Designed miniproteins, single chains. Designs and how they scored, part 78

Each design is a single chain, and the fold is of that chain. pLDDT is the mean over its residues in the fold that is shown.

## One batch from the design tools (miniprotein)

Design m2706
Fold by ESMFold2-Fast:
Structure m2706 (fold): chain A 61 residues (1-61)
Amino acid sequence: HMKEEEALFRAVRDYLRELLAQGKTPEQAREEVRKFLVDLGYPEEKAQELADRALAEIEAE
């Protein structure tokens, strides 16, 4: 649907999962995702917050 933020969060979560599955550290995965979000036009602070929230969700699993 038209929920771009939900689609973005799903992409962030998928990307983090993929990076972690490849053996990257949480910090490396978070940094890669943050760069991805900034490239999409998101402010660095918001990109960092979204990446941190997605990582926390995966780790809490």
Scores: mean pLDDT 77

Design m2707
Fold by ESMFold2-Fast:
Structure m2707 (fold): chain A 62 residues (1-62)
Amino acid sequence: MSEQERAALALFSKTGDFEEAARLLAEKLGISLETARRHLNRALLAVFDGRAEPPPAEEAPT
C-alpha cells in the first residue's frame, strides 16, 4: 500500500466519511479531489480484499 493510500485510510478512519476524507487528503497532499478519491478507493479495496487489516472499529459501549 502506498503512502498516499495509507494516509487516505487514516483520514477515512478519523472522519468516517469517504468524501470528507478525500477532501482532507486533497488539501493535505495538494492533489485534486478526484486523485484523492482514487487513492482512498484503492486503500479501501485493499482492506476489503483482506490485503490490509481494517482500522479498529469501536462498538457503542452501552
Scores: mean pLDDT 72

Design m2708
Fold by ESMFold2-Fast:
Structure m2708 (fold): chain A 69 residues (1-69)
Amino acid sequence: GSSQGISLSDLKVGDRVGFLSPKDGPRQGVVKAIEGDKVHVELPDGSVLTVDFSKGTVEGEKVAVYKVE
């Protein structure tokens, strides 16, 4: 069925994505690299987080990811 969030095939380098972190609230970043089912997202503070779309995790924690227009 259709995913409520974004699928990996909808992402490309340079896209803006958002995700929800319980500790930091809503975060947005820019896709810097895509490696198979892993997406490297650069945050505004310059840090990079890896999203694993096969597991739906960031740093081993389940998160929701969405595309920002």
Scores: mean pLDDT 69

Design m2709
Fold by ESMFold2-Fast:
Structure m2709 (fold): chain A 83 residues (1-83)
Amino acid sequence: MKKKLEQERVSSYTAAMLRIIGIELDTGDTEGAKRAIKIMKDIDEGKLTDKQFEEEVKKLSPELAKVVRDYYKKLKEIEKKLA
C-alpha cells in the first residue's frame, strides 16, 4: 500500500510538470512557467508553508495556479492516506 502511494506521488508530480510545460507552449508564459516549476520544486523539498504556498501561487496566471494547487491538494491527500 505505501509503495503504491509513493508511485502516485511521483506520477502526480510528473503530470503537473508536463502540464506546466503544456501551458507555457500554449500561452508563451515562460516566466510564469519558471515560477510554477520553482513552486513545485519547493513543495517537493518541503521548503514552503501553506501560507507561503498561497502567496507564491497568487503570482501565477490562473492556468498555472490551478495546476500547482491541484498538485498540492493531491500531495496532501496522499500524505493523509500514509498517516
Scores: mean pLDDT 79

Design m2710
Fold by ESMFold2-Fast:
Structure m2710 (fold): chain A 58 residues (1-58)
Amino acid sequence: SLRGEIVKELLKKGYPGLVAYRAAEVVTELIKQGKLELLDDFSDDVKEAVRKALEKMK
Protein backbone atom coordinates (compact mmCIF):
# COMPACT_ATOMS: atom_id res chain seq x y z
CA SER A 1 0.00 0.00 0.00
CA LEU A 2 1.05 3.62 -0.44
CA ARG A 3 0.96 4.19 3.32
CA GLY A 4 3.12 1.09 3.90
CA GLU A 5 5.73 2.26 1.36
CA ILE A 6 5.88 5.72 2.97
CA VAL A 7 6.33 4.13 6.42
CA LYS A 8 9.13 1.91 5.02
CA GLU A 9 10.98 4.90 3.52
CA LEU A 10 10.68 6.95 6.73
CA LEU A 11 11.90 4.00 8.85
CA LYS A 12 14.96 3.75 6.54
CA LYS A 13 15.72 7.40 7.41
CA GLY A 14 15.69 6.59 11.15
CA TYR A 15 12.26 7.90 12.13
CA PRO A 16 10.50 6.11 15.03
CA GLY A 17 7.69 3.75 14.01
CA LEU A 18 4.88 5.81 15.57
CA VAL A 19 6.12 9.01 13.88
CA ALA A 20 6.55 7.24 10.51
CA TYR A 21 3.07 5.69 10.73
CA ARG A 22 1.31 8.95 11.69
CA ALA A 23 3.11 10.96 8.99
CA ALA A 24 2.27 8.31 6.37
CA GLU A 25 -1.39 8.25 7.48
CA VAL A 26 -1.80 12.05 7.27
CA VAL A 27 0.09 12.30 3.96
CA THR A 28 -1.84 9.40 2.38
CA GLU A 29 -5.15 11.10 3.32
CA LEU A 30 -3.97 14.41 1.77
CA ILE A 31 -2.98 12.58 -1.45
CA LYS A 32 -6.36 10.80 -1.52
CA GLN A 33 -8.10 14.20 -1.20
CA GLY A 34 -5.95 15.70 -4.02
CA LYS A 35 -4.33 18.23 -1.66
CA LEU A 36 -0.79 17.64 -2.92
CA GLU A 37 0.17 21.31 -2.39
CA LEU A 38 -0.16 20.81 1.40
CA LEU A 39 2.71 18.31 1.27
CA ASP A 40 5.09 21.29 0.93
CA ASP A 41 4.44 21.99 4.64
CA PHE A 42 6.12 18.66 5.51
CA SER A 43 9.84 17.95 5.90
CA ASP A 44 12.02 17.10 2.90
CA ASP A 45 12.35 13.55 4.25
CA VAL A 46 8.56 13.09 4.17
CA LYS A 47 8.30 14.59 0.66
CA GLU A 48 11.07 12.26 -0.60
CA ALA A 49 9.39 9.25 1.06
CA VAL A 50 6.10 10.13 -0.70
CA ARG A 51 7.85 10.58 -4.07
CA LYS A 52 9.62 7.20 -3.81
CA ALA A 53 6.43 5.45 -2.62
CA LEU A 54 4.38 6.86 -5.51
CA GLU A 55 7.06 5.86 -8.06
CA LYS A 56 7.07 2.27 -6.71
CA MET A 57 3.24 2.02 -6.76
CA LYS A 58 2.76 3.26 -10.36
Scores: mean pLDDT 79

Design m2711
Fold by ESMFold2-Fast:
Structure m2711 (fold): chain A 72 residues (1-72)
Amino acid sequence: EIDELLKRVDELREKYKDDPGVNAALDAIKRELEALKKQDPSNPYVKARIRRLRDELDAIEKGYEMLKKAEE
């Protein structure tokens, strides 16, 4: 749900707090999620946009995990 995605954004912002580019992207995702909370969740367009934002967050999080593994 959108609240879980908003929590994930905040967690990633903490991890990337010294990267202004990543934080700008996360801020944009957060604004989109907040706008979607005001819309009808049964709307196919809203569902598709939520899925896209989830995929974007998954990609950012996976990238962070890969960087951490590279440190070993």
Scores: mean pLDDT 75

Design m2712
Fold by ESMFold2-Fast:
Structure m2712 (fold): chain A 63 residues (1-63)
Amino acid sequence: SSTLERLKARLEARLAEAEARLQAVQADPNATQEQINRAQLEVEIERGLLLLVEGIEKTFPAK
């Protein structure tokens, strides 16, 4: 497996963790809007990174 394939798997894991954190914050009645906004931003960043890596993989296939 390539370095890119390994990176993609790690980004998928990080996105899942970010989504889980967002769900936890949204379920917390004591959560502030700032905490919700931060968790949402983290999900968007991880999703963006995964999409970027998938785009690179399609444009520049191994070798």
Scores: mean pLDDT 83

Design m2713
Fold by ESMFold2-Fast:
Structure m2713 (fold): chain A 62 residues (1-62)
Amino acid sequence: SSIELQNKVAQQLAALRENRDRPDHAARLSDMLERLAKMQGLSPEDAERGLAAYVRAVEAEG
């Protein structure tokens, strides 16, 4: 488990939210997660789960 990497991803997601004017925001995030996954040796499946979690977080904004 790469909890530290996941925390860093969360911080990057917060930064990306400032640029939410971009319609390809989800695509930008997906690319970032793929890069981070490769850098840390994570599987593409883990990267996809991260993207899904981001989408859910945006939709479930309280």
Scores: mean pLDDT 61

Design m2714
Fold by ESMFold2-Fast:
Structure m2714 (fold): chain A 110 residues (1-110)
Amino acid sequence: MRVKELIEEYEKAKENGDNIEDVKRYTAIALRLGITNEEQIELIKKAVEAIENGDFDTALDYIIELAKKGATVAAVELARELGIPDSVIADLERNVVNVEKVIELIESLK
């Protein structure tokens, strides 16, 4: 499932989040993407919009900001959707817990 679809499900579940199934849904998505706060959600939405518009540089800037905010898993998944080469994605996946290295690798694409 694409990051866009995951975030749409997250926001719907959050809006209706007074029942246990919605709480389970948005919690599972947050854990899958490494999301800890709403600021990261806004950056993901901006990155998704830039990707859909074919704006590579703008998408990359939002992905870098997302990594700086600690959501490195979401940043790597968005980089994959942006069409970053598989070899670079493999490097990002190996370093996903190293925020500084993820930022360095993505910045090298500018």
Scores: mean pLDDT 82

Design m2715
Fold by ESMFold2-Fast:
Structure m2715 (fold): chain A 90 residues (1-90)
Amino acid sequence: MVEEKREKIKELIKQGEELFNQGLAALPDSVDKAIALLQQSAKLYQEAIKMIDEMKQQGLATPEDLKLLEKAKQLKDQSEAQIAAIKAAA
């Protein structure tokens, strides 16, 4: 169960990174599509954060899990900052 959770966390972060890149790539063609993709990216990072926090509460979090938590938080903040910048420019 813990190993399956770690695999899911890594999958969520990778999917979030892909959606973030797709969102930025969509900007020249569609602001609405870019925002939607960046919002989906932020949501996936938030899901990863929640899963790591649950592992931390259970005393199962390793130092590597805590590094993933920091990475997911930074990536979520970055996605939200991009959404805010796009909305301010529109």
Scores: mean pLDDT 86

Design m2716
Fold by ESMFold2-Fast:
Structure m2716 (fold): chain A 72 residues (1-72)
Amino acid sequence: DEELLKLREEVTERQIKKVTEMGKRLGLSQEQIDQQVQAIRQAGQGLTVEQLEEASRAAREVVSGAVERTVE
C-alpha cells in the first residue's frame, strides 16, 4: 500500500525534524544529530508506524543523554 508507505515516510520526517531541533537546542554537533537522523531513517524502512515512534523516542533519549554539561 503506497499510501501506508507515504504515511510512514511522513511520520519519519516529522520525528527527524523534532530530533534535529532538540539536538540543536542541546548544543550537539551536526555530526551527532546526523547520526541520530540516519538511525531513525533506517529504522523506519522496516518498521510499523508504532514501532517507528518507539524508535524515535529512544533516539531522542540518546540525543538528550549525550549532553554531559548543562546547557544555558
Scores: mean pLDDT 65

Design m2717
Fold by ESMFold2-Fast:
Structure m2717 (fold): chain A 79 residues (1-79)
Amino acid sequence: MTVDEIMAELVAETQRVLDELKTASVEEARQLYDRFVAKAKEILEKAKGLPPEERERVQRFVDGAVATLRQALADKEAA
């Protein structure tokens, strides 16, 4: 798997979860967040075969996506 393929999968999954969060209940939103974190961990395991620079790029994206989803969950809980 190339870094571009990994990044495309992460972008698609992040957008899918954000879209599902819009109509989910608070409890469903927490489950979506937990599943995303688990999926991101699986992708990071697959990324271990990449050069260090590319692994760091994947990790930075995951960190940003997790932060974005955590914010979306918090906004939903505060509504």
Scores: mean pLDDT 82

Design m2718
Fold by ESMFold2-Fast:
Structure m2718 (fold): chain A 60 residues (1-60)
Amino acid sequence: TKEQEDLEFRLLLWRHVAGAARGVIEELEKLNKPQSLIDAERAGLAQAERDIAELEKQLS
């Protein structure tokens, strides 16, 4: 259905966002950037992971 396709598309986008956030965290750690920047990015990743879990629950 259209609703299921929209949920699957949103899940794809959030998985992409989470993947990008993990890459940014890795790069910030490699470059020894301030812990505050790393913590902020990790908070964003945690939110993305919560949104992914909710979408997966709706699709199950």
Scores: mean pLDDT 86

Design m2719
Fold by ESMFold2-Fast:
Structure m2719 (fold): chain A 90 residues (1-90)
Amino acid sequence: SKEEELVIKTLEEAIEALRKLGDFETAKKLEEELEKFRAAKTAEEKIAQVQRAADILIDYYSKSDDPNKDAKIAYVKQLTAHLIALIEKA
């Protein structure tokens, strides 16, 4: 669906952003969750993979020395809620 394509594109953009920051380890973890999302057949499985991807990003930012980490974590949570709503609508 168009909604599922938008979820995939959003995750691909997050992976590419991490690669540009030089965090290849976290990017690889997100790539693994994206492939699980692509393989998922139910909305429940897809939602679980999006939640796992969010947890990886939240853990990454929470452990960072970034002075804006709280704002970045809040953004990840908002984006995750939006992506879950798209999956439920699809």
Scores: mean pLDDT 81

Design m2720
Fold by ESMFold2-Fast:
Structure m2720 (fold): chain A 120 residues (1-120)
Amino acid sequence: MVVVTESGGGTVAAGGSLTLTSKVSGPVEGILAAGWDRQAPGEPRQGVAVGGETGVTAPRVAGRFTLSVDSEKKTATLTMRDLQPEDTATYYASVVAKTPGDGGKVIAGGTGGGTEVVVE
């Protein structure tokens, strides 16, 4: 299990931008893949973006959201532009990381505690 710390949430006006950052700590060699999910009040959790270097975004946010993964810095960022009221949700980072194993490499996953985004 890896430790994921999220930052960059907050309240922003419609049409504004936010960048969410997840940092991975612990005995991690690098990030293999990262993703972001969101959950709006009264809605199920939904995928927003997933992938390695640039990632794939959900159709509803395509062209507005960009996922970037920096394996060397052990960070994944979700750049969100032209935010709309429907983007209001708690955003959750997830990662798949390469960790040192006993004599080898192990794949481990982790999820952050959530970052609130409010668009007004």
Scores: mean pLDDT 76

Design m2721
Fold by ESMFold2-Fast:
Structure m2721 (fold): chain A 65 residues (1-65)
Amino acid sequence: MTEEEIIDLLTEKAGVSRELAERTLQRYKELGYSVEEIYDLITRKNPERIKKIFEEDVKKRQALL
């Protein structure tokens, strides 16, 4: 499992651009998620749900500030 595999999975299944996939990966890593955890989230949830989960996590972390 690599960052390349996550980018490919997002572009192929979610239909997002490679640049958006790269930014999504980087943002998840900044939130403290490992590459393995990000991959697991994408493979277990459909691509639409990963966007929702990402936004919810950002909101939760912002609320703690």
Scores: mean pLDDT 66

Design m2722
Fold by ESMFold2-Fast:
Structure m2722 (fold): chain A 68 residues (1-68)
Amino acid sequence: ETLTPSQLFNLTDLTGKKVIIYGDDPSNVRSIANLRAHITAKGGEVVAAFIGAPTPEQMKEADIIVEI
């Protein structure tokens, strides 16, 4: 499932969910930090956060993919 940041912030239960965060700009560090904090607070796990598009292999590992 691919979500926007706004859609992810609206989720109140991420228990057991593996999340990948990706973005095209290194300056997205703060946005990634905010998303990580929300995911962890709601019981989820951030399995990868990186710049650029995720590989097909990385996309298959995650329950949720967030594009920033």
Scores: mean pLDDT 74

Design m2723
Fold by ESMFold2-Fast:
Structure m2723 (fold): chain A 69 residues (1-69)
Amino acid sequence: MSDEIVELVREGLAAARAGEDPEAIVARLAPRIEALMAREIADPAEAAAYARLMVESLAALVRREAARR
């Protein structure tokens, strides 16, 4: 889990540094984060809650990187 989510975050940050739009990055990576959480967390409600938290965290990180450009 942790390594896979870290790789998704790295991919998002690399895309933001390369000039991709933060909203496009989030739209592309959110389904992958949701699928990962659904696979690793047995309780659907917990999986959905963690997916939302991870997507919100990714959105904040990629917007911050984009703002630094």
Scores: mean pLDDT 81

Design m2724
Fold by ESMFold2-Fast:
Order: sequence, then C-alpha cells, then structure tokens
Structure m2724 (fold): chain A 72 residues (1-72)
Amino acid sequence: SHMAELRKKAEELLKKAEELLRKVEAGEGGKDDLDKAIDLAQQAADLVPDDLDVHIQASMIFMRASVLKKEL
C-alpha cells in the first residue's frame, strides 16, 4: 500500500539519522552530522504525519541530538 511504502521510507530516514547520532557519540562526527540527523528525522515525521511510532522515534532523535549539541 502507499502508506506502507511511506512508512518504510520514514523508517529508512530514521535509521540514517540514528547512524549519524552514533557517529557523533563515538567521537567521529560533529555539529553538521547532528544537523543532518535532525533534518532526516523531521523528513520522516513529515512523510507520515499521523504515524505515532515514527513521531516518537523522531522526537527521541531530536532530544538526543539536542543533548549532544550542548556537549560539543
């Protein structure tokens, strides 16, 4: 279904955002990686605006990125 395809794309965007957060947490990335992770998570949330699970995952990425930015 079209909704299943959009959800799969949102999950792929969230996975890429999490990979960028892990890179920064490992000391191998910086602010630009955090900004990209936030952008990808926002794109995922926008793609499936009524998907609660995607919005929860995106919110967790936003919070983690905000904490990491304060430590840089």
Scores: mean pLDDT 88

Design m2725
Fold by ESMFold2-Fast:
Structure m2725 (fold): chain A 92 residues (1-92)
Amino acid sequence: GADEALRKGGEAAREGLEGGKSGSESAGAGVGGIGAGTGAWLGARRGDAELAREEALLGARAAEEGAGTEEGREGALRGGREAAEAGERAAE
């Protein structure tokens, strides 16, 4: 469901914070991951699979740019993709 997309985004944010450096890099990855999950959730709630996918991918990209470590970057991208897929399937 839509909540699954939000959870996946939250997981990506948490992984970014755990794998990243303290400060702005970790905060950037966290915000991007949360954004991806929220976007996917909103799109799924509205039955808009395209919106869910686009918002999740934008959030994942922002998280990648903000990540201070390779692990944080990988986590953010993976979580964003999972959130996009979950949101798209929930919206159908």
Scores: mean pLDDT 65

Design m2726
Fold by ESMFold2-Fast:
Structure m2726 (fold): chain A 80 residues (1-80)
Amino acid sequence: MDEELSQLLLQLLDAFENNDLKKFDELLEQLKKLGETHPDEVLETLETLKFILEQSLPKNPELAKKVLEKIDELISELKS
């Protein structure tokens, strides 16, 4: 994982912990753009993010569900 992907992963986790769905969406859009040129690296980053979020016991389960759905959608798009 390069520096940019590592920074995006940390920012996505921070946005999730702060319940900032708008920031999370903006960061996912950046990952989607990177996935156009580096799909395997972005897929690994998304799978890592999904694993971390699924292992958490979220205080806001509705937000957790929404972000996991967005991650699954992006993974599906990159695999197609």
Scores: mean pLDDT 78

Design m2727
Fold by ESMFold2-Fast:
Structure m2727 (fold): chain A 98 residues (1-98)
Amino acid sequence: SEKERKITILFTAAALQVVAGIIENEKTDPEAAKLLREALEHLRQAMRAYDAGDKETAIEHLKKAIELLKKAIEVASNPEPYKGALGTAEEVLKLIEE
């Protein structure tokens, strides 16, 4: 469906934005980079669960990724490369919960 395609595209977009944040921050802001790596792993787990039809597990991992992204933004010296990832992840959560 159009909704399923949109969810997959937004998951991919969020993951790419988190990867950009890791690359930009890993030398200058290792605490933020660590939180971003943890968020990326939860995004990957959410994508796998969603693809398997396990929406409940996908929502659980997605909420954890959102929490970690919020923490990374609070501690990061340069949050700009991944600020969009939070909004994208929140949109994915809204679409799955509909």
Scores: mean pLDDT 87

Design m2728
Fold by ESMFold2-Fast:
Structure m2728 (fold): chain A 87 residues (1-87)
Amino acid sequence: PEYSEEEIERILRRQRVVAEFARRLTPSLAEALAALSESLPDREWGEEEIEALLEGLERAIELRERGASDEEVLAVVREGIERALAL
């Protein structure tokens, strides 16, 4: 597929953010996120929606670095999802 420079940068950022978040998962947080993903609507996500989700993940990573609990991290991820769904 033909990608613009901006599109390639978005793809690389998505991969980086997801990998960085995955590296910080505990078994309990991973299980909670799996349950959350199962509650999501079965639909295709647009670029703005994906950006909102990534912003949520970036905030979750920052909170985790500050010693936030699994519950606090999950709340921030959920907020990102709600923001994406509102688009």
Scores: mean pLDDT 75

Design m2729
Fold by ESMFold2-Fast:
Structure m2729 (fold): chain A 101 residues (1-101)
Amino acid sequence: SAEQAAAEVDPSDLTYQHGLALAETVLEEALKKGKITEEEKKEILEAIRNGEVLTKEQQELLKKIVEWISKDKKLAVEIVKEAAEKMKNEKAIKLAEEAAK
């Protein structure tokens, strides 16, 4: 009910949080597998958080990551699960912060 009420008031915030959790999970898995550096991960995440247009180099890197994920169905499923768990944690943090106020 609280999440439904939030979606009715500002659905863009929920979409942003879902998109950010997915992006973070994709980039973390790419980093663990040596497909991206820590610096590249940080720069792409900062660009997404700031609403900036990704550079051509960042777009090409993301294309390679997507092609890699598309070849591994198990990896794609695990990424979706991890993103969902990150979203659950975000909701728990927000509920704790509201309870503390």
Scores: mean pLDDT 68

Design m2730
Fold by ESMFold2-Fast:
Order: sequence, then C-alpha cells, then structure tokens
Structure m2730 (fold): chain A 108 residues (1-108)
Amino acid sequence: DAELARLWTAALAEADRAGAPSAEEALALALRRLAEALGVSVEELLALLAERAPTSGVATSALATAAVVLGHVDLARELFDAYRAGDAERTRAVAERIARLILEALRA
C-alpha cells in the first residue's frame, strides 16, 4: 500500500524531528501520528496493521520495527520469516502478538 508507506514514512520523520528522548517515545509518537492521519485510535491502528500484515509488506515492516524497538527482536524475525514464506495464518498470529505488546508498552 503506497499510501500507508507514505503516511508511515511521514510519521517516522515527524517523530525524528520532534527529538523524542528515547526510541520507545519516538515509536509512540510515530504510531499516534499515523493513527491521526488515518482517523483511527492507536488500538484500532494496531489491529488494522495486524490484520493487513499477511498482504502488506508496509504493515509487516511497521510491526517488526516496533517489535525491535521494544526488545522483541525474535518476534520481528519470526514475523518477517512468516511473511516471506507466504504463511498468512502464522503472519497474522505473530502480528497480533506484536500489536498486543506494543499496546501494553504504550500504556505503561
């Protein structure tokens, strides 16, 4: 999705320009900006990204990047491996787990 890619790139650039004091705060800002651009809540955005992950390299990349920022490198690797293998069910299951971890971290 070219539009999702453009919006995600813009959100990351805004977070970078804001000079967030940590990678986790930069991620939180980027996710909030992307949610605002799409007219949804962050919780709704994360559910949308998980649902679209099997068919969207952008959604998969965004979730994998967030997983790495939160220290879940193994989950990011598992997500990319499932996506590249074309395993839609595995990709969705891993993406949903990552989305829950992101939401939990943003609430802390």
Scores: mean pLDDT 84

Design m2731
Fold by ESMFold2-Fast:
Structure m2731 (fold): chain A 85 residues (1-85)
Amino acid sequence: MILEEAEKLLSQLATPDVAREIARAAVETYEKTMKTESPGKALNAAAEVARKLAREHGFSDITARAIVTAALYPITKELYKKAKS
C-alpha cells in the first residue's frame, strides 16, 4: 500500500510518529485531490502538505525537500506502473 511505503521511507528521515503524520497527510491530500483534479495537481497538493508539516516540525529546507521526495515516491512509482500498463 502507498501509505505503508511512504511511512517506511519517511521513518529514515523522522521519528515514527512524525513520519506517520506526514505520510498520512500527503496520501490523504493526494487521494482527495485526485477526485476533482489531475494527477499533477494532486501530487503538487500532497507535496505542499508534506513540506508544510516538515517545516512545522522544525526540519531545514534541505531535509524538508528530502521528506517531500520520500512521501511522494510511492505515489509517483504507482503512477509510473499504471503508465507502463
Scores: mean pLDDT 82

Design m2732
Fold by ESMFold2-Fast:
Structure m2732 (fold): chain A 104 residues (1-104)
Amino acid sequence: KITAKAEVDPPVAREGELVTITATASGPNAGASAPLVRQANGDLGGPEGTEVVETYTDEKSNTTTVKLRAGGPAGTYEVRGVADSKDGSETALGEPATLTVEAA
């Protein structure tokens, strides 16, 4: 069975600060992972004005790293890893990690 995991560093950021989100897939036949961001109200998407600085996918470790500047509005955002198996037979959604964005 495949699994997906997301990590947020730092888990609390002020508007304009750099945040690293790392999504990792693991298990037999795991494909690449991607981070999925949801707002506390259930809507998809990161903070408005979020600037993606860098995205890097390491296919050997099935890890995708996204570096971004936190945008507004201030609030709590759910970050989960999502991954499909290489044969497409499985989809994994990881446990939620939390990004808290504080007003500058």
Scores: mean pLDDT 73

Design m2733
Fold by ESMFold2-Fast:
Structure m2733 (fold): chain A 87 residues (1-87)
Amino acid sequence: SVSSLSPEMNARLREDLKGEIEALKELIKEIKELKEKDPHKAVLLATAAMIVAVGAEFLLEIADVSEELREEARRAIEEVKKTAKEV
């Protein structure tokens, strides 16, 4: 439980999580676009996306976030895992 975090700290973690979700969405899009055009770069971006996904999973464990934000994060993490496996 993250209930022991200050409201200010938790707000920062929520913003960090939102940033990670946006980064994952951008990486997914770029990987899909590069998969056929530049497979080597697609593999490197897939690796970066997996590292970002691990960070997002960690933030989900420690941050007190809305159910909507939690579901959005889980969808982005699942999409990056699927995209990375296809590269």
Scores: mean pLDDT 83

Design m2734
Fold by ESMFold2-Fast:
Structure m2734 (fold): chain A 80 residues (1-80)
Amino acid sequence: SMEVEEFYRKLVEEAKEILESGDPNALLKLIGLMLRLIGYEIDELARARREGDQERAEHIRRLYEEALKEIKELMNKIPK
């Protein structure tokens, strides 16, 4: 559980740093972060399902939704 929380927190922190940097490639970098987030969520949900841990699966899903929302909000601040 703590490892999942730490991973999502670090991704959101990275996303904020990317936005703050003013990098013209910020959008592409944030897309890369979203792909890493999706891959991690899938792997952790698969693990929870193999272990029959429904509480862990729900916790992972909730954290994923929170992190995804924060990254999307950051992406909306980047001019197209």
Scores: mean pLDDT 80

Design m2735
Fold by ESMFold2-Fast:
Structure m2735 (fold): chain A 63 residues (1-63)
Amino acid sequence: SLMEEAALQLAGATGLPLEEARRIVEMAKNGASVEEIARLIHERSGMPESRARGIAQGLVKLV
């Protein structure tokens, strides 16, 4: 499914556990903003905010 593929890609890109990636994808699908998703990715993965924002933009457009 698109959601499962998005979660797998997010987990691979961030190093986050798959269950956490699934929760982030669900939040994006439920209308969470790019800002909210980017902050969460940055805080939980430790990657730079600019990279997290790029990932968040792609995810929100996908779902």
Scores: mean pLDDT 87

Design m2736
Fold by ESMFold2-Fast:
Structure m2736 (fold): chain A 114 residues (1-114)
Amino acid sequence: SPEEIAKLRELVSLLREIITLLNQAIDALKAGDFEKAKSLIEKALTLVEKARQIARELGLDDIVSKLDEIIGLLRKALNSTDKEEQIQLLKEAIRLVGEVLTDVGNRLDALEAA
């Protein structure tokens, strides 16, 4: 439906912004800017929670589960006092967001081709 396509497009946009924010957070951590890194991770977390709500409304239970895992990784990163641990948690979060983005993109392409 047009509404389902619009929600999938919003989900793709959110997932792309999340990847950008998390890459910027890794760069901030490497530069020693912990306040900037924390702010970027908190912003990414808010967008992941919004993406989760959209995925839930679309009935994409597998995607909701992956987004819950990403939320867990981001919360662990925010609670960590070890820069190297924070970077590894963010890299794993980016990998999972990329998997979700591919799945959502494939679903969107299939609906737009119909």
Scores: mean pLDDT 92

Design m2737
Fold by ESMFold2-Fast:
Parts: C-alpha cells; structure tokens; sequence
Structure m2737 (fold): chain A 58 residues (1-58)
C-alpha cells in the first residue's frame, strides 16, 4: 500500500538533497521508512516532509 505521507516525505527528501547538493544516504531513507511505518496514520504529509528534512539536516 502506497502511503501518501511516505511519498511526500521521499519526494521532499530528494528535492532537498538536489537543491542542497547532498547525496541521500540509503540508511537515512531506511530510517525514514521505518519512522513513517511506526507512525502510520499519525503523521500528515506536511509533518512527514518536516521529519524527512530534519533527518537530512542531522
């Protein structure tokens, strides 16, 4: 099942990395996926995007 919050977060992560000239590490993508799964139905797409950017900035 495709989670809209996961899609929004993944797209935001890729866009942020592209604009900031960062590579997206596989471990950060995995962590994001695990975090979104744990919070399925609890996060809005906007909250998921914020979380993705925070993970990239850490």
Amino acid sequence: TIDPSFIAAEEAMRDYAKENKLGVPGEKIQLLGETLEANKGKLTPEQAVTLAIQLLSA
Scores: mean pLDDT 73

Design m2738
Fold by ESMFold2-Fast:
Structure m2738 (fold): chain A 89 residues (1-89)
Amino acid sequence: MTEEQIKKIASLLVELSYTPGVEVKREGNTFTITIGDNEIGREFAEEKLKELEKIPGVEIKRDGNTYTITLNLSEEQFKLFEKIYKELS
């Protein structure tokens, strides 16, 4: 995974956290995305989730309105992700 891909993952996850009707919870390398009844926010969230799914090392599991995102990153890649994610959040 490239640094540009790690930056894209961080950016998309931050954008999801600011999407109306979307709740984001983080536990280490796992993000749980819950999409509520806001139709505009739902469309934006689904587009961002599709974009995340295209990035190698990103796994997405769907269960109703809940999406579980797992980042399969090395220790060094995860440190870079965490730095960028904190800077953008």
Scores: mean pLDDT 82

Design m2739
Fold by ESMFold2-Fast:
Structure m2739 (fold): chain A 68 residues (1-68)
Amino acid sequence: MMSVEEVKEEMERFFKENKDKLSLEEALKKIGELVQYVLDDPSASSAEKAELLEFAGKLVEELKKHHE
């Protein structure tokens, strides 16, 4: 299972490497899959889920600004 820190690192890496290569839809789908992975984990705390959602939200806004 990926930790919240590992998921955040994967999201940031994915964003930096692929923001110019993928459509907005494809990029949002990948970020959503990583977020859902943690949200579906019953052992993740509410604080960990909130931290990940905030981080993912910032990346989503940057993707939207980059594409539209």
Scores: mean pLDDT 76

Design m2740
Fold by ESMFold2-Fast:
Structure m2740 (fold): chain A 71 residues (1-71)
Amino acid sequence: MYVPNDKEKKFVESLKGKSVEEIVQAIKQYIDDNIGKVHTSGLIRDRNNLINAVVAAGLATRDQLIEGLQG
């Protein structure tokens, strides 16, 4: 089970009540703002950690997030 840090917990809390499409857009924005300047391997890992945190919070399924992030 992935354990989110305090910054990731605040991000996940902000997603409550949002649609899957809004969650995907918020993940993209978070990556651009916080992670997009990091090496590609770090970006992939941190993105997967955010996906795991959102799924663990029950806000979306992994498949929904992966489908949205691939488009």
Scores: mean pLDDT 72

